# Designs tried in a protein design run: designed miniproteins, single chains. Part 99

Each design is a single chain, and the fold is of that chain. pLDDT is the mean over its residues in the fold that is shown.

## One batch from the design tools (miniprotein)

Design m3435
Fold by ESMFold2-Fast:
Structure m3435 (fold): chain A 58 residues (1-58)
Amino acid sequence: MDRLLARAKRAYRYFLAQGASEEQALRGALSTLPEEERQALLDHFGSEAALLAALRQP
């Protein structure tokens, strides 16, 4: 899980740096992951809102 979250955080920050909104950056970060890894992150956090909160953590 930690490696997937770190990878998603890197992608999320990349999209934010490109001027994306938080929702766009979340969508972009998820799109960089294979379906199985994307589903594992969503299942672990239970919702997109919870995942977004985790991505905002330092």
Scores: mean pLDDT 81

Design m3436
Fold by ESMFold2-Fast:
Structure m3436 (fold): chain A 74 residues (1-74)
Amino acid sequence: SAEEAARLLLEAAEALERGDIEKALKLTVEAASLMEDVAKGVGLVIRVIGLILDGDIEGAVRLLREAAREVLEE
């Protein structure tokens, strides 16, 4: 559901803030799998990975929180 996807995205953001990159990515992929828009879900995963690889952890956290709000229709 949208609520489950949003919860997982928020948990991913929290994991990333703790430096747990592996858990954050796992939760982001799980959230994306629950999104009805497959292309949007895959795009989110790719963007999160890109920000992490660039060392922009704060940007990745913001993106995950924004995605959670969008999934819930804000």
Scores: mean pLDDT 84

Design m3437
Fold by ESMFold2-Fast:
Structure m3437 (fold): chain A 65 residues (1-65)
Amino acid sequence: MEVSKYAALNILLAAASFVGARLVSKEGDKVTVLVEKDTPEARKELEILKKSFEEGGFELTVLKS
């Protein structure tokens, strides 16, 4: 579990932005993002991002527009 959880969250959110995911809400450890682009490349990067969020101790919910 990540001891610098706040720093980890900021890094993960920055990475999400590069994939085209935007922060919608944050409630404690629950993070909801909206994905604007659903290309195959973005889906692969998003799957890696989900794993990174879980390893950081967050619950990531992904919404698709």
Scores: mean pLDDT 74

Design m3438
Fold by ESMFold2-Fast:
Structure m3438 (fold): chain A 85 residues (1-85)
Amino acid sequence: STLEELKARAEELLAEIVALDPSLQPLADELMALMHDPTATPEQLYAAMRRLADAVAATGDPRLEALMDELERLVLSIALLREAE
């Protein structure tokens, strides 16, 4: 399904982010858990995404920023598709 494809791509991006900066693992794990929780609200997903995005921005690494940009678009798509059900 489209949701499964988006989640799989988001998991790949989270793994790449953590590989570049292992200190981001706890924030990545939080977002991952919420993406797989069908009871998680869009507000919870956006809040976890924003915490990770703020941490990525603090690194100043343009590779992390590019990965985070793609991840943000995927998380928004996941949230929208979940609400449409």
Scores: mean pLDDT 86

Design m3439
Fold by ESMFold2-Fast:
Structure m3439 (fold): chain A 99 residues (1-99)
Amino acid sequence: MTDKEIIEALLNNDEEKIKELAEKYNLPIEVFKLMHEALENEGGEALKYAMETAEKLLEALGTGSPKEEREKAREKLLAGLDEEFKKRIAENVKELREL
């Protein structure tokens, strides 16, 4: 359980901690940087852009992973996210949907 560590690192833009988490979850550091930007902008559109760009970056970096391996990595990342962060994302997406 690293929910607090992940959220704290993203909110504080702690580059060293983000690097550690990227290595621990075997994900590119760019994924975490995009999530930090999404959190700072508090916008559903920013989060959509960050997630879509993160997927493109994973492909461009040549992970060579099959879909199942990519989904497993995503699950590991999401398992570390706080429920409060997920609720905040849902609210932002709801507001964007109402526009």
Scores: mean pLDDT 56

Design m3440
Fold by ESMFold2-Fast:
Parts: sequence; C-alpha cells; structure tokens
Structure m3440 (fold): chain A 143 residues (1-143)
Amino acid sequence: SARQREAMERAAKQIGDALTKLKDNLSRFTSLGNRIVSKSGPRLQKQIDNSLNLLKEAVTKASEAYEKANEGGSLDDVFDLVAGAVGALSDAANSINSLSKTARDLGIATDEEIKELDDIADELRSIQRELGRLGRELLLLSG
C-alpha cells in the first residue's frame, strides 16, 4: 500500500504537469485558429473546429485521469484514463498536422503561423510520450 500510494502521488504530479502543458497548448491553438480565420475567412473553420474538439477531448481525458489519481483510484483505473488521454493526444496532434498541411497547400496562413501549428503538434506528441511512459510504469506496478 505504501509503494502504491507513492506511485499514485507521482502519477498525479506527472498527469497534473502534462494537463497544465496541454491547457497551455489548447489556449495557444485557440488564439492561433482565431488569427487564421480572421485573415482567411471560414475556409479553414471546419478543420480548426475539428482540431479544437480533439484538443478539448484530450484535456477532458487528462483531467479525468488527474482527478482519479488524486481521489485515490486504483492503478488500473488511472492507467485506463491515461491510455485514453494518450490516444486523444495522438488524434489532436495528427489533426493539427493535417490542418498545417492544408493551410500551407492553400497559402492561407503565414510561414510563422504554420510553424506555430507544427510546434503545437510537436508539444502534444511530447506530452503523449510522457503520459505513454507513465502508463507503462503504472502497468508494471499493477499486479
């Protein structure tokens, strides 16, 4: 129980740090999407809305994992929620990479805005790797 409690406290901290970074990236993407739409009109609106919805899903799943870890849930329950967050992060990063490609192909966004989209996708993949590593650690501790 002491080892499991210590593992859960570490998991809560790591998920909390990931959630903070993810919320920062959601805010950054929202601002960037608004700038692109204001300059180009509605041509990328559907793709931006899709990426926003996937990012919000990733935040929701990471938040659920964070709450479960802090409320003393089982390692298996926290693992399942972390795995869900990893999947949602992958979907969000892939969506933003597709948006970046479409914006580049259509000449709608500036090189700087395209770089910012690519930077956000890279940050989401970094968070995905951190949470994926945590998920593997939780599996090794669950008997």
Scores: mean pLDDT 88

Design m3441
Fold by ESMFold2-Fast:
Structure m3441 (fold): chain A 90 residues (1-90)
Amino acid sequence: QTYTPDEIQAAAEQLLKANKAQRVAAFKAALEDNKQTVDEATLKAQSEKIEKASNVDEYLAIVGGFLASKNVDVNTIKAVIVDTAKKAVE
């Protein structure tokens, strides 16, 4: 599934309303649902960055930059971003 820039923006805004624990749990679950394996130390470091993200651009740079550095395809990166937001509120 292809996500539009507006859908990505809305997902990021939704995640920023979640508390730190919700963001971390949602990010881990979104990675697992999208079959992304991450070592514990790297997961902890990225989770701490997501907890501290204060705006949409910071959140998108953290998640998008991290997954791009692992050569994850753009559609999977977009799916992780959207799934993290959905899981953070449910």
Scores: mean pLDDT 80

Design m3442
Fold by ESMFold2-Fast:
Structure m3442 (fold): chain A 90 residues (1-90)
Amino acid sequence: MEEKQKELEEKLEKFEKDAEGALEELKKKLKEGKLTKEELENFEKSLEGQIELLEQLLKEKKASEEIKKKFEELKKKILEKFEELKKEFE
């Protein structure tokens, strides 16, 4: 049980780091006038796919309530940052 929860925490930390890094690169491209609609759409699809896979993994591994809350907070944070980026692009 403990090892499974640790693996889930590591997956969430990796997701946060990867998603925030990708968002920073997209914001940099936006400021430079290099961001394309296709890059935004590709990122959105990738993000949705990663979220779906993590939701399935949390269910399969019977994630603790603490890990589930951490995931929901991370999901909200990343999605809000992406929505802000989309508004700045338009």
Scores: mean pLDDT 82

Design m3443
Fold by ESMFold2-Fast:
Structure m3443 (fold): chain A 64 residues (1-64)
Amino acid sequence: AVEVEIEVTVNLPSSRESYARLMAIGEAKARAEELTGLKVERVVEIEVLKRTEYEITYKVTVLV
């Protein structure tokens, strides 16, 4: 099993943070699977790197 870190920026305000987080997880899983050719087993960690009125940037760590 290998951990893959994906940065995802979602163009949603902080008022939509719960939805933005779900979008970031989905995008990170899709990109990790495309990069590795393996299925994502689980999400290990989600970190907010930047938060503005207009966007939220996440660092999502997934296990493949």
Scores: mean pLDDT 84

Design m3444
Fold by ESMFold2-Fast:
Structure m3444 (fold): chain A 65 residues (1-65)
Amino acid sequence: TKLEELIKQNEKDIELTKKHIEELKEQLSKSSGKQRNILQTKILAFQFVLDSTELLVERLKEKLR
């Protein structure tokens, strides 16, 4: 169904966001001072997007029942 396609698209976005967060965390481990603070803020922003998208996917999956 079109709803299943939408779920699949959002699951792909979740995987890309997770990869992006991992890359930022890798950079964070090698950073110091102001750059560290910038990277922490970016990680928090992407984590919020990830959590919101995962919640959306769960709600969409409930509609398939």
Scores: mean pLDDT 85

Design m3445
Fold by ESMFold2-Fast:
Structure m3445 (fold): chain A 86 residues (1-86)
Amino acid sequence: SKEEELEKTKNDFVALAILTEVDLAMRLLREHGTEEQIEEMERLYEKVLELYEEMKTASVEEQKKIIDEMVEIAERIREIVQEALA
């Protein structure tokens, strides 16, 4: 349905916003982070990219669950950035 297509578009936009934040966090950690923080960030970044790929074939309900997991990873990444900038 057109409503399902619209919801998938909204979900993709949210996922892209998270990816943008994660990319910015990577740049900050490469300049200010420890080697251990950068390594943890790289693992989390790979997981977010895998989740984004899963969104491409997921239902609207599955996409919302994937986004929730992406948000949890983004929250951990924010903690690492805050520690690095302290």
Scores: mean pLDDT 88

Design m3446
Fold by ESMFold2-Fast:
Structure m3446 (fold): chain A 73 residues (1-73)
Amino acid sequence: MSLEEAVERALEAARTVLRILLDEGYSKQEAVDIAVRAARLVLINVLGMSKEEADAALPRIRAEVEREADRLA
């Protein structure tokens, strides 16, 4: 799996978590933080990335998750 494919899969999981949390009444900040943490766990535990590789991808993932949260508001 390429880094791009891994980030896309992690983003799909993060967007799912984000929508659930926003629907349950979590704040945007809390929902984004939890969704980004979920994406990190997917990269490391599901997709087998190192912590260093996952952490390097997190700024991109956070930016996309924040953009989705803004769109849903």
Scores: mean pLDDT 84

Design m3447
Fold by ESMFold2-Fast:
Structure m3447 (fold): chain A 87 residues (1-87)
Amino acid sequence: MAQQYLDLGNQYFQQGDFNSSLAYYGRSALVGDRDIQGQAYYNMGQVYRQQGLYDSAALAYDRAARVSSGDRRDRYRRLAEQARRLS
């Protein structure tokens, strides 16, 4: 189920429907395991960044980092720092 919400979020993001994309990524994060939560929060960060909402993007990337480990966590931390510099 959580993967299906992530996939729906991706479909709406590709269509430019950012509100629906964020809603489905949020549902994916709510019911998913830590790996899916990290992917969902990262994708929410990408949606916010594309809208120029850099503070919201940074918070989403920080959430992705918090549920991740290793190289993936470090990548999400760097994305959050980059977003904060743009805000």
Scores: mean pLDDT 89

Design m3448
Fold by ESMFold2-Fast:
Formats: sequence, structure tokens, C-alpha cells
Structure m3448 (fold): chain A 73 residues (1-73)
Amino acid sequence: VSEEELDLEVDAAIAIIGATVVLKYSKNPEAIELAKKAIDYANEAVQEPDPEKRRELVNKAIELTKKAFELEK
């Protein structure tokens, strides 16, 4: 496993964990939908053989997870 590949897997895991926290504790339907999309992108990234496309999917997952947390203020 390359360092770059491991970093992407760690970022995907962090996005999934963050989104899961939102799904478990949030009462905001908009935040829940963003968290679901984040998990979907992270899962798609794990299955993506192209490293550049995988990075884009992981970045999308992180972006959506951050946006979901912003709605929880």
C-alpha cells in the first residue's frame, strides 16, 4: 500500500465516521441527506480503481461531511 493510497483510505474513513455521527445524532433532515451523500461518495471511492477519480470522490465526501456539521450549529 502506497502512502498516497493509505492517506486516501484514512480520509475516506474520517468522512464516513463524521457522516455517521451526523446520522446518529442529527435531527436536521438537510444535514442527514448531506451525511448520506458523503457516505455514498466515500463508498464509491473505495471501489474506484482510478487514483485521481478516487481522490475527487474522497474530497467530495469530506466536503459534504463538513457541510453537514455546519448545519448542526
Scores: mean pLDDT 78

Design m3449
Fold by ESMFold2-Fast:
Structure m3449 (fold): chain A 70 residues (1-70)
Amino acid sequence: MEEIERMVREALAHLEALEAEARAAGLPQSLLDELARQREALERALEAARRSEEAAEALKEGLREILADL
């Protein structure tokens, strides 16, 4: 679980930095909304992973795929 929590924390930090940079650059609100949705989804997935070992494994696999697309 600790490894997954670390990965999620790193991903959230990257999303927060991207949100701040996008806002400073004046990017469209639709992109800002998408980044916010990704952050919320990641937070919910982490909460599920804390309750279930199966959810934790699914999140770990999904994070590798999602972070590759970010």
Scores: mean pLDDT 75

Design m3450
Fold by ESMFold2-Fast:
Formats: sequence, structure tokens, C-alpha cells
Structure m3450 (fold): chain A 76 residues (1-76)
Amino acid sequence: MAEAERALAALEAYLRATGTPEEAERALAWIRETLTPLEIQALYYRMQGKHEEAVELLSKAHGKTFTGEQAPLTPP
């Protein structure tokens, strides 16, 4: 969970710096409600351009590759 906490803190700082407090709060609420801790880490890695690391975290989150109809890992 420590990496997810660091990723969430970094995302929070970024959102607060670049948007309004209301927009940051809504985005953070969506992230917390929609994404698991490993998916939050994956989102953070994706925004840094570390796509391979993001995929590895998603694989760990699901244990097995989930080949469903949806992958809502991006923020709204």
C-alpha cells in the first residue's frame, strides 16, 4: 500500500497545482472510488510514461489477465 499512497499523494499534488480545488477533489474521489491501490499506482506510472511498469501492476492487481469488456483505468 505504501507505493499507492505515494502515487495518490503525487496525483493529489499535481491536481491541486493544475486545477481548481473542486476539480481536484472530484478527480481524487473518482480515483479512490473506482481504482484499486495497484491501479492507482499504474495510473501514476502511465502519466510518467512508464507503460510497461503500469501493465505489470495491473497484472498483479488481477492475478491473471482480465480480458473483459472494459478497462476504466483512465480518469474521467
Scores: mean pLDDT 68

Design m3451
Fold by ESMFold2-Fast:
Structure m3451 (fold): chain A 88 residues (1-88)
Amino acid sequence: MEVPESILEAVNKGAKHAVKAGVEKNKIGLGIGTALRAIGGVANISIAKDIEGAVKDLQDALKLAEELGDKEAVEAFQKAVEEAKKLL
């Protein structure tokens, strides 16, 4: 399944901000983990065709971004979750 551009843009933006925040805050493992979880959500749409799993992965990435404390990553993943839910 083709992943909607709205989800790809939101995940890409969120992942970049999460990794940057992880580096700047000495929480690189959390930053990378947040990005990988969001990428897992995209893979659930494109490869597994599992929209429910994708929503869960993106919600988990959102929670990790909230723990990381990066507002831009949080806002991007909120949008990704909303857009993914429209596919249900």
Scores: mean pLDDT 85

Design m3452
Fold by ESMFold2-Fast:
Structure m3452 (fold): chain A 84 residues (1-84)
Amino acid sequence: SSYSEPVHVTVKGDGVVVETQRRDGASILTLTHTGPEPVTVTIEFTIRNPDGHELTVTETVELDGKPTTLVLGYPGTAPFIVTR
């Protein structure tokens, strides 16, 4: 299966650090909240494959001071959220 890199990623939330890494054609997005209060972050991403097909997905994540990792892929690969 072919993974596609996100062509557009929007993260909405205050006091959040966003890091993006690539592995095997997938994008790994790590979110860390830097404040003392929990925050809700909305992630919108658009993925494009080499054939030009695009998919836009929206996810909502609550952050409480621990890093949260989201793996992004094209249809056939569900997004996964992992807390450390």
Scores: mean pLDDT 63

Design m3453
Fold by ESMFold2-Fast:
Structure m3453 (fold): chain A 110 residues (1-110)
Amino acid sequence: ISAAAGVALGALGYVLGKSPDPALQVLGAELAVEAAASPDPAARIAGARAGGVALGSPNPEAVTAGAVAVGIAALSPDPAVREAAIRAARLPAPDPAGAAAGRRTAEGLE
């Protein structure tokens, strides 16, 4: 899977996780799990971020799947992926968390 495809999967999980539809929230959390399990670091980071959104869901099924996604990312050998997972688990607001993660990634590329 290309990095772009993996990031797109995580981004879709994020958007679906913010949906008011509980079925779409669960689907978003499932996509977060798939992205977090990807071999690509960018996809794993996107999966951790989407999992963090699912952890903030009022739907307990989405919270359970989101915890799985964040847990998978937290066990990654890549430090950046593990830090993204820890931050996703602790940050209550997904939009500020997403912006902060994006800035940190950009700084890491400098």
Scores: mean pLDDT 70

Design m3454
Fold by ESMFold2-Fast:
Structure m3454 (fold): chain A 68 residues (1-68)
Amino acid sequence: SLRELALEMARIAGQLLAAEAKKKTGGAPVTIKIEETEESVTATATAGDLVLTKTISLKELEELLKKV
């Protein structure tokens, strides 16, 4: 399903954001949060004061898949 694809993309994005947060903070502990809404899936990586986020819009993803 579209939502399952978005969740998998957010999971991968979360791992990439966590790796980046570790590099920028010199290896500080990172917390990953995945949040779902009816319209989007968001991955957030937090390391101390550093917050990195990536949002996947379900509508934009659906429109992109129609073009392929």
Scores: mean pLDDT 84

Design m3455
Fold by ESMFold2-Fast:
Structure m3455 (fold): chain A 79 residues (1-79)
Amino acid sequence: NLAKAIEYLKKAKEAAEKGDIETAIEYAQKAADYVLASQSPGGPEALRAIGEAIRALEKGDIEKAIEYLEKAIELVEKS
Protein backbone atom coordinates (compact mmCIF):
# COMPACT_ATOMS: atom_id res chain seq x y z
CA ASN A 1 0.00 0.00 0.00
CA LEU A 2 2.94 2.42 0.54
CA ALA A 3 3.81 2.02 -3.17
CA LYS A 4 0.31 3.31 -3.99
CA ALA A 5 0.78 6.22 -1.55
CA ILE A 6 4.02 7.22 -3.34
CA GLU A 7 2.30 6.88 -6.75
CA TYR A 8 -0.54 9.21 -5.73
CA LEU A 9 1.81 11.73 -4.04
CA LYS A 10 3.83 11.95 -7.27
CA LYS A 11 0.60 12.43 -9.26
CA ALA A 12 -0.50 15.14 -6.79
CA LYS A 13 2.85 16.93 -7.24
CA GLU A 14 2.57 16.76 -11.06
CA ALA A 15 -1.00 18.15 -10.94
CA ALA A 16 0.10 20.96 -8.57
CA GLU A 17 3.01 21.87 -10.92
CA LYS A 18 0.45 22.18 -13.75
CA GLY A 19 -1.81 24.37 -11.58
CA ASP A 20 -4.53 21.69 -11.45
CA ILE A 21 -5.41 22.30 -7.79
CA GLU A 22 -8.58 20.18 -7.80
CA THR A 23 -6.77 17.09 -9.15
CA ALA A 24 -3.75 17.68 -6.87
CA ILE A 25 -6.02 17.70 -3.78
CA GLU A 26 -7.84 14.54 -4.94
CA TYR A 27 -4.56 12.64 -5.43
CA ALA A 28 -3.15 13.90 -2.10
CA GLN A 29 -6.30 12.67 -0.32
CA LYS A 30 -5.97 9.23 -1.98
CA ALA A 31 -2.31 9.09 -0.88
CA ALA A 32 -3.36 9.91 2.71
CA ASP A 33 -5.86 7.00 2.64
CA TYR A 34 -3.09 4.57 1.62
CA VAL A 35 -0.70 5.93 4.29
CA LEU A 36 -3.41 5.59 6.96
CA ALA A 37 -4.19 2.00 5.86
CA SER A 38 -0.47 1.03 6.07
CA GLN A 39 -0.24 1.79 9.83
CA SER A 40 3.54 2.28 9.43
CA PRO A 41 5.55 4.03 12.22
CA GLY A 42 6.31 6.90 9.81
CA GLY A 43 2.62 7.27 8.89
CA PRO A 44 1.71 10.10 11.30
CA GLU A 45 4.52 12.38 10.01
CA ALA A 46 3.62 11.61 6.38
CA LEU A 47 -0.07 12.33 7.08
CA ARG A 48 0.85 15.70 8.63
CA ALA A 49 2.93 16.60 5.56
CA ILE A 50 0.05 15.58 3.25
CA GLY A 51 -2.38 17.65 5.36
CA GLU A 52 -0.10 20.70 5.08
CA ALA A 53 0.16 20.15 1.31
CA ILE A 54 -3.66 20.07 0.98
CA ARG A 55 -3.96 23.30 3.03
CA ALA A 56 -1.36 24.98 0.81
CA LEU A 57 -3.23 23.83 -2.32
CA GLU A 58 -6.52 25.21 -0.92
CA LYS A 59 -4.78 28.57 -0.40
CA GLY A 60 -3.24 28.48 -3.90
CA ASP A 61 0.30 28.34 -2.45
CA ILE A 62 1.72 25.99 -5.07
CA GLU A 63 5.35 26.40 -3.95
CA LYS A 64 4.54 25.33 -0.35
CA ALA A 65 2.26 22.54 -1.56
CA ILE A 66 5.08 21.05 -3.69
CA GLU A 67 7.52 21.31 -0.74
CA TYR A 68 5.11 19.41 1.54
CA LEU A 69 4.35 16.79 -1.14
CA GLU A 70 8.10 16.18 -1.62
CA LYS A 71 8.51 15.86 2.17
CA ALA A 72 5.60 13.37 2.28
CA ILE A 73 7.20 11.29 -0.52
CA GLU A 74 10.52 11.13 1.41
CA LEU A 75 8.75 10.17 4.66
CA VAL A 76 6.78 7.37 2.95
CA GLU A 77 9.89 6.07 1.08
CA LYS A 78 11.77 5.85 4.43
CA SER A 79 8.95 3.74 5.95
Scores: mean pLDDT 85

Design m3456
Fold by ESMFold2-Fast:
Structure m3456 (fold): chain A 87 residues (1-87)
Amino acid sequence: SKADQLLALLEEELAWVEREFPDDQAAITYLRIMIQEAKRMREQGVPEEEIIETVIKGLEDLIPHLSPELAARVEALKARLEALLEE
C-alpha cells in the first residue's frame, strides 16, 4: 500500500539521518514523532493519501530548520512522497 511505502521511506530516511547526522537530535526526534503519528493515523483508518499529505506538510515545516545538506536530502524525500501521491 502507499502507507506501507511511506513508512518504509520514512524509516529509511531516519536510519540515514541517525547514521550521517547522529548529533542532530532535533531532526531525529522530529522524524521519529512523524513516523509514530503516521503509524497512529494508519491504525485509526485515516485515508493513505491524507497520511502522506500530513507527512509532506511536516517535512515542509522541518526543512527551514535543517542544515543545507540535510535539507536537500529531506527535500528529495518530500519529492518522492509527492510522486507517491501521483503514483
Scores: mean pLDDT 86

Design m3457
Fold by ESMFold2-Fast:
Structure m3457 (fold): chain A 79 residues (1-79)
Amino acid sequence: DEAVKEAVEYLKKAAEAVHESLGKMTQYANRALKAAAEAGPLKAALASVYIGNANLHVLKGDKDAAVKELLKGAEEIAA
């Protein structure tokens, strides 16, 4: 499914951007969420949970935890 592949690639790009640019991280995460929604409601829910957890960790100053959440989201959506 092309939408699943797009969601996974944007979550990986968001993870790489966490330490480089929070603006790019947010933009990639939003693109991942849109692609996950095209893949279906279960994939959309997974993307929302992992992106939400990553954002919470960023707000707490834990960028490493944010990266881990985005990568877990990519793995779960690919499954």
Scores: mean pLDDT 89

Design m3458
Fold by ESMFold2-Fast:
Structure m3458 (fold): chain A 65 residues (1-65)
Amino acid sequence: MLSRSEATALLNRVEKEVRELVKQGRLDDAFAKVSEFTGEYGPKLSPELRAEVVKRLSKLLLEAV
């Protein structure tokens, strides 16, 4: 499993990348980036970290729409 520190670092990185794609109008790429991240790292997260990741990424995508 990923540690909280590792998960937070990866989440901050993907969040920054997604925000940059949204600013460029590349919404399909932004959604694809989130899906790729959750698919690859989701199973490696504890239930608590998964809830935090889902909350933060959902808020980010909702802000983009």
Scores: mean pLDDT 77

Design m3459
Fold by ESMFold2-Fast:
Structure m3459 (fold): chain A 72 residues (1-72)
Amino acid sequence: LAAAEEAWLALPEPVKRALEALEILERAERLGKGEEKAEEARRILEETEPEHRREAERLLEQRRAAAAQELA
């Protein structure tokens, strides 16, 4: 977790915003609620450059894999 936080702080601002937006969308989809926040997150992703969005998606997938490993 400490290492993950250090990695987060080193990320470019646009990538951080895109990653947070992706996490909001996932939470809304998983819980079946929070559509207002999901719409806001979609807007952020639409404004994000494709390069930064792609990097954020890759990082989110890495975090999912790490979280699954930790739960074991």
Scores: mean pLDDT 73

Design m3460
Fold by ESMFold2-Fast:
Structure m3460 (fold): chain A 100 residues (1-100)
Amino acid sequence: SMEEVKQQTILMFRATSVLSGVHVTIDIMEKRLANGEKVPQSLVDTFKNQADQGKDIIKQLTDFATKNNDEDLKKFAEKSKEELKELEKRGEKLVEENKK
């Protein structure tokens, strides 16, 4: 239906936006640590919140793909999930580095 197409489009846009946001947050964290500056807790919290939002959006995309038997959307969700996992791994290393 048109409603389902709109919802899928919104979820895909939100997934792309949150992944971009996580990437930007990680870049800022990396630059601060490279300059010998401590990452503020607010930035660590932003990273964690963005990652959690990403997981929720990707789950919603996967559920929509399954309900509609949309293989292309399922592949998009799977790629987004793998990208988020890589970003989380990078961010977690920076969070640990920030503790020292």
Scores: mean pLDDT 88

Design m3461
Fold by ESMFold2-Fast:
Structure m3461 (fold): chain A 109 residues (1-109)
Amino acid sequence: SKEEQIKKLIDQINQLIDELAKALIAGDLESAKKKAEELIEQLERLTELVESQESISREVAEQIGLASAQALLLADRMIETGDPELSRLAEELREQVERLDELVREKTE
């Protein structure tokens, strides 16, 4: 089902969130940049998939909300590194999360 595709994307996003967090903790800024770019790409795919639905379940909305909250915490940590490219990626990540959260609010049953 399309709901199963969304849940699979959320699982992939949660894995990327974990990998980005680990890279930031390790001070591996090059891996952090790569994981941030991959996370933004997967969030864009999730946004497109959610937009294609007439509605999404409250369960799916809750799962997306949790992933969004974690992504925003990582954006703060990216800015705290002082790296200009991570700061740019953090702003892009925040904008993508805001767009997704607004859409989820509109589409939630």
Scores: mean pLDDT 90

Design m3462
Fold by ESMFold2-Fast:
Structure m3462 (fold): chain A 99 residues (1-99)
Amino acid sequence: MEEIRRLIAEASEELRGHLSDEEFAKIEALVREALEAAERGDEEAAKEALLKLQELIQSIKDEKAREAGLKLLYATMAEVYHILGKEEAAEYYLSRALE
């Protein structure tokens, strides 16, 4: 989905402005891991990467950075579930990313 990939890119750029390069690199690596696992059809690996991403984002102390991170998380979840053919879950998380 081009729209979801655009949201991931936009949320990533917003988040980058609020985090250190080291913190952002960890988040970017988990987003990539989740998407690559989903593209391989590895649902368990995709879910593990999403869980780690969620834990990192929820640990962010700055409220604006956390909000940008949550948008990135929901957009990444939407794309992962779309790739895995779980369209209802993909639509739910896409709606969360657009809030």
Scores: mean pLDDT 85

Design m3463
Fold by ESMFold2-Fast:
Structure m3463 (fold): chain A 65 residues (1-65)
Amino acid sequence: MKKEKAYEDAKKILEKLKEQGVKSLTRSQLDILANELAEKYGISKDEAREAVLKAAKDVGIEVRF
């Protein structure tokens, strides 16, 4: 399903960022990534944001608000 593909893509992106030493995402960075995934997979921005947040939790990247 498109939501699952967005989650898998977000997880891969965040795993690469973690390998580069990134330990946290800003709200702005999260919103940019969520918007790109929403357009790419044809899902809502809220659904994409949820996928990014879940991927960040699973990868171990903190989200700063």
Scores: mean pLDDT 82

Design m3464
Fold by ESMFold2-Fast:
Structure m3464 (fold): chain A 64 residues (1-64)
Amino acid sequence: MSLDELLAEATELAKQGNFEKAASLIRDAAARYGLSLGTLLQRLRDEFGLPEQQLQELAVLLGR
């Protein structure tokens, strides 16, 4: 799965309220691509249009 596919899937899961699976995909992306969790959360907002409420829920789960 490409980075874009991982982030798209994480965005849809977060919109559905499945934050645990979304957080798992974000951690996988961070590990595979050497990116910070903050960079990935920023890309979910800016490139994939994740609303601020869902973004905050993910940030809390990711321990930021």
Scores: mean pLDDT 83

Design m3465
Fold by ESMFold2-Fast:
Structure m3465 (fold): chain A 90 residues (1-90)
Amino acid sequence: SEEEFQELGTEAAGLAGQIALRMKDPEKASELLSLATKLQEAIGKKDFETALKIAEEIVKKLDAIRPEMSPEEQELYEKFKELVEKMKKL
């Protein structure tokens, strides 16, 4: 449902923001915050196709830096991926 997609997407955007706050690299953190903001905006507009594209871009960027992540950041990222997979199945 649209409501369920908005709930999952809002939670995912929040997790991306939480990861960005924990990142040591300010440039990468800024990029992730920008994407999290765009994801939140797409969710608010009910543009679910754009929201999924942004979520997939976040997954791709975080996968590239996964070896640099703390265990706490990795746990937040795994939760983010689970939410994105749930959104894809709606």
Scores: mean pLDDT 86

Design m3466
Fold by ESMFold2-Fast:
Structure m3466 (fold): chain A 81 residues (1-81)
Amino acid sequence: SRLDKLEEIRKELEEMIRNRDVDKEKIKKLLEEYAKIASESVKKSLEQLIEELDTASDQQRFGLLQVVLGELKKEIEALKK
């Protein structure tokens, strides 16, 4: 289901944050998977973030992971209501 896919992406994002893993290609793959199942407005934001990854610093990528995780958690909670 969509909820199951969002939960798997959430777990992967939480693991990356916990491990301070800011691998650009790994982030790109997770954002692409989230974009496939996100709402249209969120999808467009994710596609822009993916484009910016190549020029982002490690610190900027870490901040990006935290922002995306927050939005993903909100979307998951909305689906449970």
Scores: mean pLDDT 83

Design m3467
Fold by ESMFold2-Fast:
Structure m3467 (fold): chain A 100 residues (1-100)
Amino acid sequence: SLEEELKKIADEFLAKVPPERQDSLKAAVDEIIKAILEGDYEKALFIIKRVLDSVTDPELKEALIEFVKKLIELIRKHFPGNEKADRFIEELEKYIEEVK
């Protein structure tokens, strides 16, 4: 299921997160997953952009960008031709290019 695949990529990302940021980044990732499952792409986009902007450590930023790329691929797989999902993906891909 999409929820199981989202949780898997979230767990892979959180395994790379320093202990000091575990609680805040886990809470943000949980909110992103919930928003996506509810079809609230605007909320998911807002949280993802905020998290990307909050991470200054290069290694953690690279791990977060990798998580977002995996998220994009899962949404493409599960919602082909969904206009809201397509706009969400386009905005995220553009934002990733600006922050890397």
Scores: mean pLDDT 88

Design m3468
Fold by ESMFold2-Fast:
Structure m3468 (fold): chain A 75 residues (1-75)
Amino acid sequence: DEELLEKLKKLIEEMYKIMKEYLEGKISEEEAAKRIDELADEMARLLAQASPEVQQKVFELLAEVQEKIKKLLEE
């Protein structure tokens, strides 16, 4: 479960990085969407195997990332 949680954290970090690069104009919307889809598919596969405790931690991390993205859009 710890190893699975770390993999999920890395996927969330990568998704945030892609969104940030898109908002900074470093990558196209098409490129960002493609990368996010690939990471989202992998995250869904890992979440299906995760314990309820790991799923809860991932949902907390996703909420934190959503707040960070919102702050980037407000600046």
Scores: mean pLDDT 80

